# Designs tried in a protein design run: designed miniproteins, single chains, continued (5). Part 111

Each design is a single chain, and the fold is of that chain. pLDDT is the mean over its residues in the fold that is shown.

## One batch from the design tools (miniprotein)

Design m19853
Fold by ESMFold2-Fast:
Structure m19853 (fold): chain A 83 residues (1-83)
Amino acid sequence: SEELQKKIEDLRAELELAEEINKAKEEAKKKGLPVESRLTEEEKEKLIEILMEKHGYDRETAEAIVNEDTEAIRKAIEELEKE
């Protein structure tokens, strides 16, 4: 399915971004710089809702994207690749 393939590609892009963000956070942490997300918990919840409604992700996948959880994003990609 073209829709399924696009969803997998979008998640792979989110995974790549999350990996780069986590790498940047680790480098900042080593330098004693703040690494906290700019997003509030309320803003995160709103983004989770948007990801679910507009992109068709389940809640666990949307939470993984918002929290830059690379392991959870990889698992979501694996499940989609199973059809």
Scores: mean pLDDT 77

Design m19854
Fold by ESMFold2-Fast:
Structure m19854 (fold): chain A 88 residues (1-88)
Amino acid sequence: MTQEEIDEAEKRLVEALKAAGVEVLSTTRSGDRIIVTGKYKGKLVAVAYDLSTGRARVAATGMSQEELDRLAAEVGKALGVPVEAVPR
């Protein structure tokens, strides 16, 4: 995967999170994984997008599973990829 493809994926992920109402605080890259941390309704959230599998996962401290599932659905809709709240 090229650096340009990773840059575009990060931009798409950040825009999807902002569209879902997330305040983006930081972005970090580790191999084929993009990790974004942010706040959603005052609560800390973390999203990991694995470019090798084309899947994203969202986790948060102090958020209900129902709120996480809704956030995952909104991000998935905006990003156009599968997004899971606390993946199995």
Scores: mean pLDDT 78

Design m19855
Fold by ESMFold2-Fast:
Structure m19855 (fold): chain A 99 residues (1-99)
Amino acid sequence: MEEEKEFIEKMTEILRKLAELDPAVRAGDPEARKQAAEAVRTFGDLVAKMAEKKGLPELAEQARKYGDETAEAFRAGDVERAARNLSKLLDIANEILKA
């Protein structure tokens, strides 16, 4: 599906940006932490919108929740918590793609 292709491309771009920011986030750079938080919120919103398009409102709610929790973790510099919540958000994205 064309929409799924665009969704995967946008997710890949955001994940690449997060990977590029990771060393600076770990080093305690406030701007990198802010950018990572903004990127993951965009990721959560993107996943939620795809869930809504597929008629999966429960997954949309979970995507927004884990997106927000990951963003808070990045701002706090809690990289382990960010990784854990991002993993859950990726699991939700995979469930949406299988639906």
Scores: mean pLDDT 85

Design m19856
Fold by ESMFold2-Fast:
Structure m19856 (fold): chain A 96 residues (1-96)
Amino acid sequence: SDHYATVLRMRDLIDDAIDRLQAATTKDEIISVLHELRAGLLSLGTPDGQQMARQIDATIRDIEAETDPQRARTLAEATLGVLHMHVHVQIQVLDK
């Protein structure tokens, strides 16, 4: 498959998740956004999508253990920011 097209699809999924996270107000809503992103990344059927899904799984576990909704939000935002940066760097390298 075209690796570049897959990376662009990963970018779109992550950008959609970032936008949806801005509307999320509860821990359950934050977890729901992450689960939907995870499902989208896994649907790509690639090792990169599976690795990102594993990172999201770790973040969901950390959020489920959190009692502070603000820390739960910070964890989700930090993970999405890392994934966003990683995909952005891949796009720049492939677009040479």
Scores: mean pLDDT 86

Design m19857
Fold by ESMFold2-Fast:
Structure m19857 (fold): chain A 67 residues (1-67)
Amino acid sequence: SLEREVRRALLAMQLYLAKKAGLSPEEIVELVRRVAPDLSDETIEKIRKAVEQGKYDEALKLAEEAL
């Protein structure tokens, strides 16, 4: 659980920084893939849509299922 919480905090920080830097949805998705490489293509597409809509909390929640 601690390792999962640390990975979640790291992902949340990286998503925050990516948003601040104005990264594209594609760049943000690749960042998520590096932290959660076991995500399915279906889940990656849902994360992409959430990021495109500015719903970063939703994107984080989707990625957490593979942490």
Scores: mean pLDDT 77

Design m19858
Fold by ESMFold2-Fast:
Structure m19858 (fold): chain A 92 residues (1-92)
Amino acid sequence: MKVEDKELRELVEEAKRVGLEALRAAKTQELLSRAIGAVLRAIGAETEAIFLTKKYLEQGNEELKQKYLDRSTEEARRTLEYAREILEEVRR
């Protein structure tokens, strides 16, 4: 649980960092648009993780908290992979 909270935060922060790196590396309007999309997706994943974690902590539902942390971690992981794909595309 505590380790998963840390992993979720680190995944989201890395996704934002990779997305921003893609944004800085993009040299065309099309690639800039895609890089902006990657950054916005990372911010969305962070916002969702914060709201879901807070909601279920306030309800005292530890089992539901774990399920939502697991789902948020998986979404953050997919968001990071998407940001990495865009960074590779920009650097091609």
Scores: mean pLDDT 75

Design m19859
Fold by ESMFold2-Fast:
Formats: C-alpha cells, sequence, structure tokens
Structure m19859 (fold): chain A 85 residues (1-85)
C-alpha cells in the first residue's frame, strides 16, 4: 500500500543518516512516495522506487542495516506502484 511505502521510506531516511549521499536519495524517494500517496500518480511511485534503490546501493558497503531497510522500502514502493496502475 502507499501508506506502507511512505512508512518504509521514513525508516530508510533514518537508517541512512550516517551516509549523507544515501540519505539524500532516501529523502528524495520519501518526497516522491508522499506525492504518490497525495496524487495517486503511479509515475511518482516509480520514481520513489528508483531513488530508494539508489539509496540502498549507496548504503550497501557502509551499513548492512541501512541497506536492508532501504531495500525493504524499495520493494514497498514497487508494490505501491503496481497497485496504482
Amino acid sequence: SLEEAVEAARRAVEATKGNPLAQKYAREAFDHAERAAKTGDPDEAIRAAGLMGQAASLARKVSPEAYDVALEATGAMGRAARELR
């Protein structure tokens, strides 16, 4: 659901706070997820998933915990995008 995707994105922003570049992508993904929830636009959910995937990739070598949280958020956003189309 969109609500699950927004909550997962919020957790990913917190998990990536030790990696400024990963957190930047996670924050951008969160903003797009909130727009998807507000507008019902599947393109916003797709953008959110892509940006969160970048956050996960950037976190992978620095923090396994941040990687796992961002990867979970990416999956939640992908599911929400499919529900909107």
Scores: mean pLDDT 84

Design m19860
Fold by ESMFold2-Fast:
Structure m19860 (fold): chain A 110 residues (1-110)
Amino acid sequence: SKEEIKKWFKEKISDLVAKTFLRLHVLIAESKNEEDIKKYRELYRVIAETAYKVNKLIDEDKSIEEIRKVVEEGFKKALEITKDNPDAKLVAEETYEGFKKIIEEYEKKR
């Protein structure tokens, strides 16, 4: 059903975000650099905001195009934050690739 597909989507987003946040917490715990810790926390915020907005659009039955636009905008922000930190950049790239794959699967389900 449409409700089951929405639930599946939210569960996939929740799993992706949880795994990403664990990775960022490890980077924060291992860092002695205050500026890097600030970047990891800012990346956390951007990813959380992307997930929140995407889930809201799903609840409001918005188009796949609008959902993709939110993910693209979040990814651009994440790349700007992480441009000088390779570990954070990898987390950003893998997380937003994860968002894109979940959306592609959602589109195939309807």
Scores: mean pLDDT 89

Design m19861
Fold by ESMFold2-Fast:
Structure m19861 (fold): chain A 68 residues (1-68)
Amino acid sequence: SSEEQKTIQELNKYGSIIAQKMLESKRKGDKEKSKKYEEVVEEIEKSSTGTFKEVEEAKERAKKLVEE
C-alpha cells in the first residue's frame, strides 16, 4: 500500500542519517555514540527481512534518535 511505501521511505531516510552519524562518531573516536548508532543500524537491517511491525518499530526508534 501507499502507507507501507511511505513507512519504508521514512525508515530509509532516518537510517541514512543514523549511518552518517555512526561514521562521524567512529572517526572522532566516540565509542559510546558510535555503538548507539550502530545498534540502530543493525535493527534497521534486521527489519528488512522481518514483519511490517518490525519495520514500523525500527522506523520509530530511528526517528526518535534523530529527533532527540
Scores: mean pLDDT 83

Design m19862
Fold by ESMFold2-Fast:
Structure m19862 (fold): chain A 76 residues (1-76)
Amino acid sequence: MEVEVKKREFTLTPEEGKERAAEDTKRLVEGLKTGKVLGYLIGNHDEDELKVTEYEFPSLEVLTEYLKKLAEEKKK
């Protein structure tokens, strides 16, 4: 069975991005308690805006593999 990662894409102002960072911490703690992990990535800052992608992962293992792939792509 294919592991499905849920994602959402949206744009935030820098101020909105700071507020979301606090919420991300709470969601991460909640995910660890339930055995489900929420990954949250903030993309490139472009002067007046942040491009954000929010991911929800079913486990720490899936999250870890995703982060390894992301780091590998940045090195290319």
Scores: mean pLDDT 62

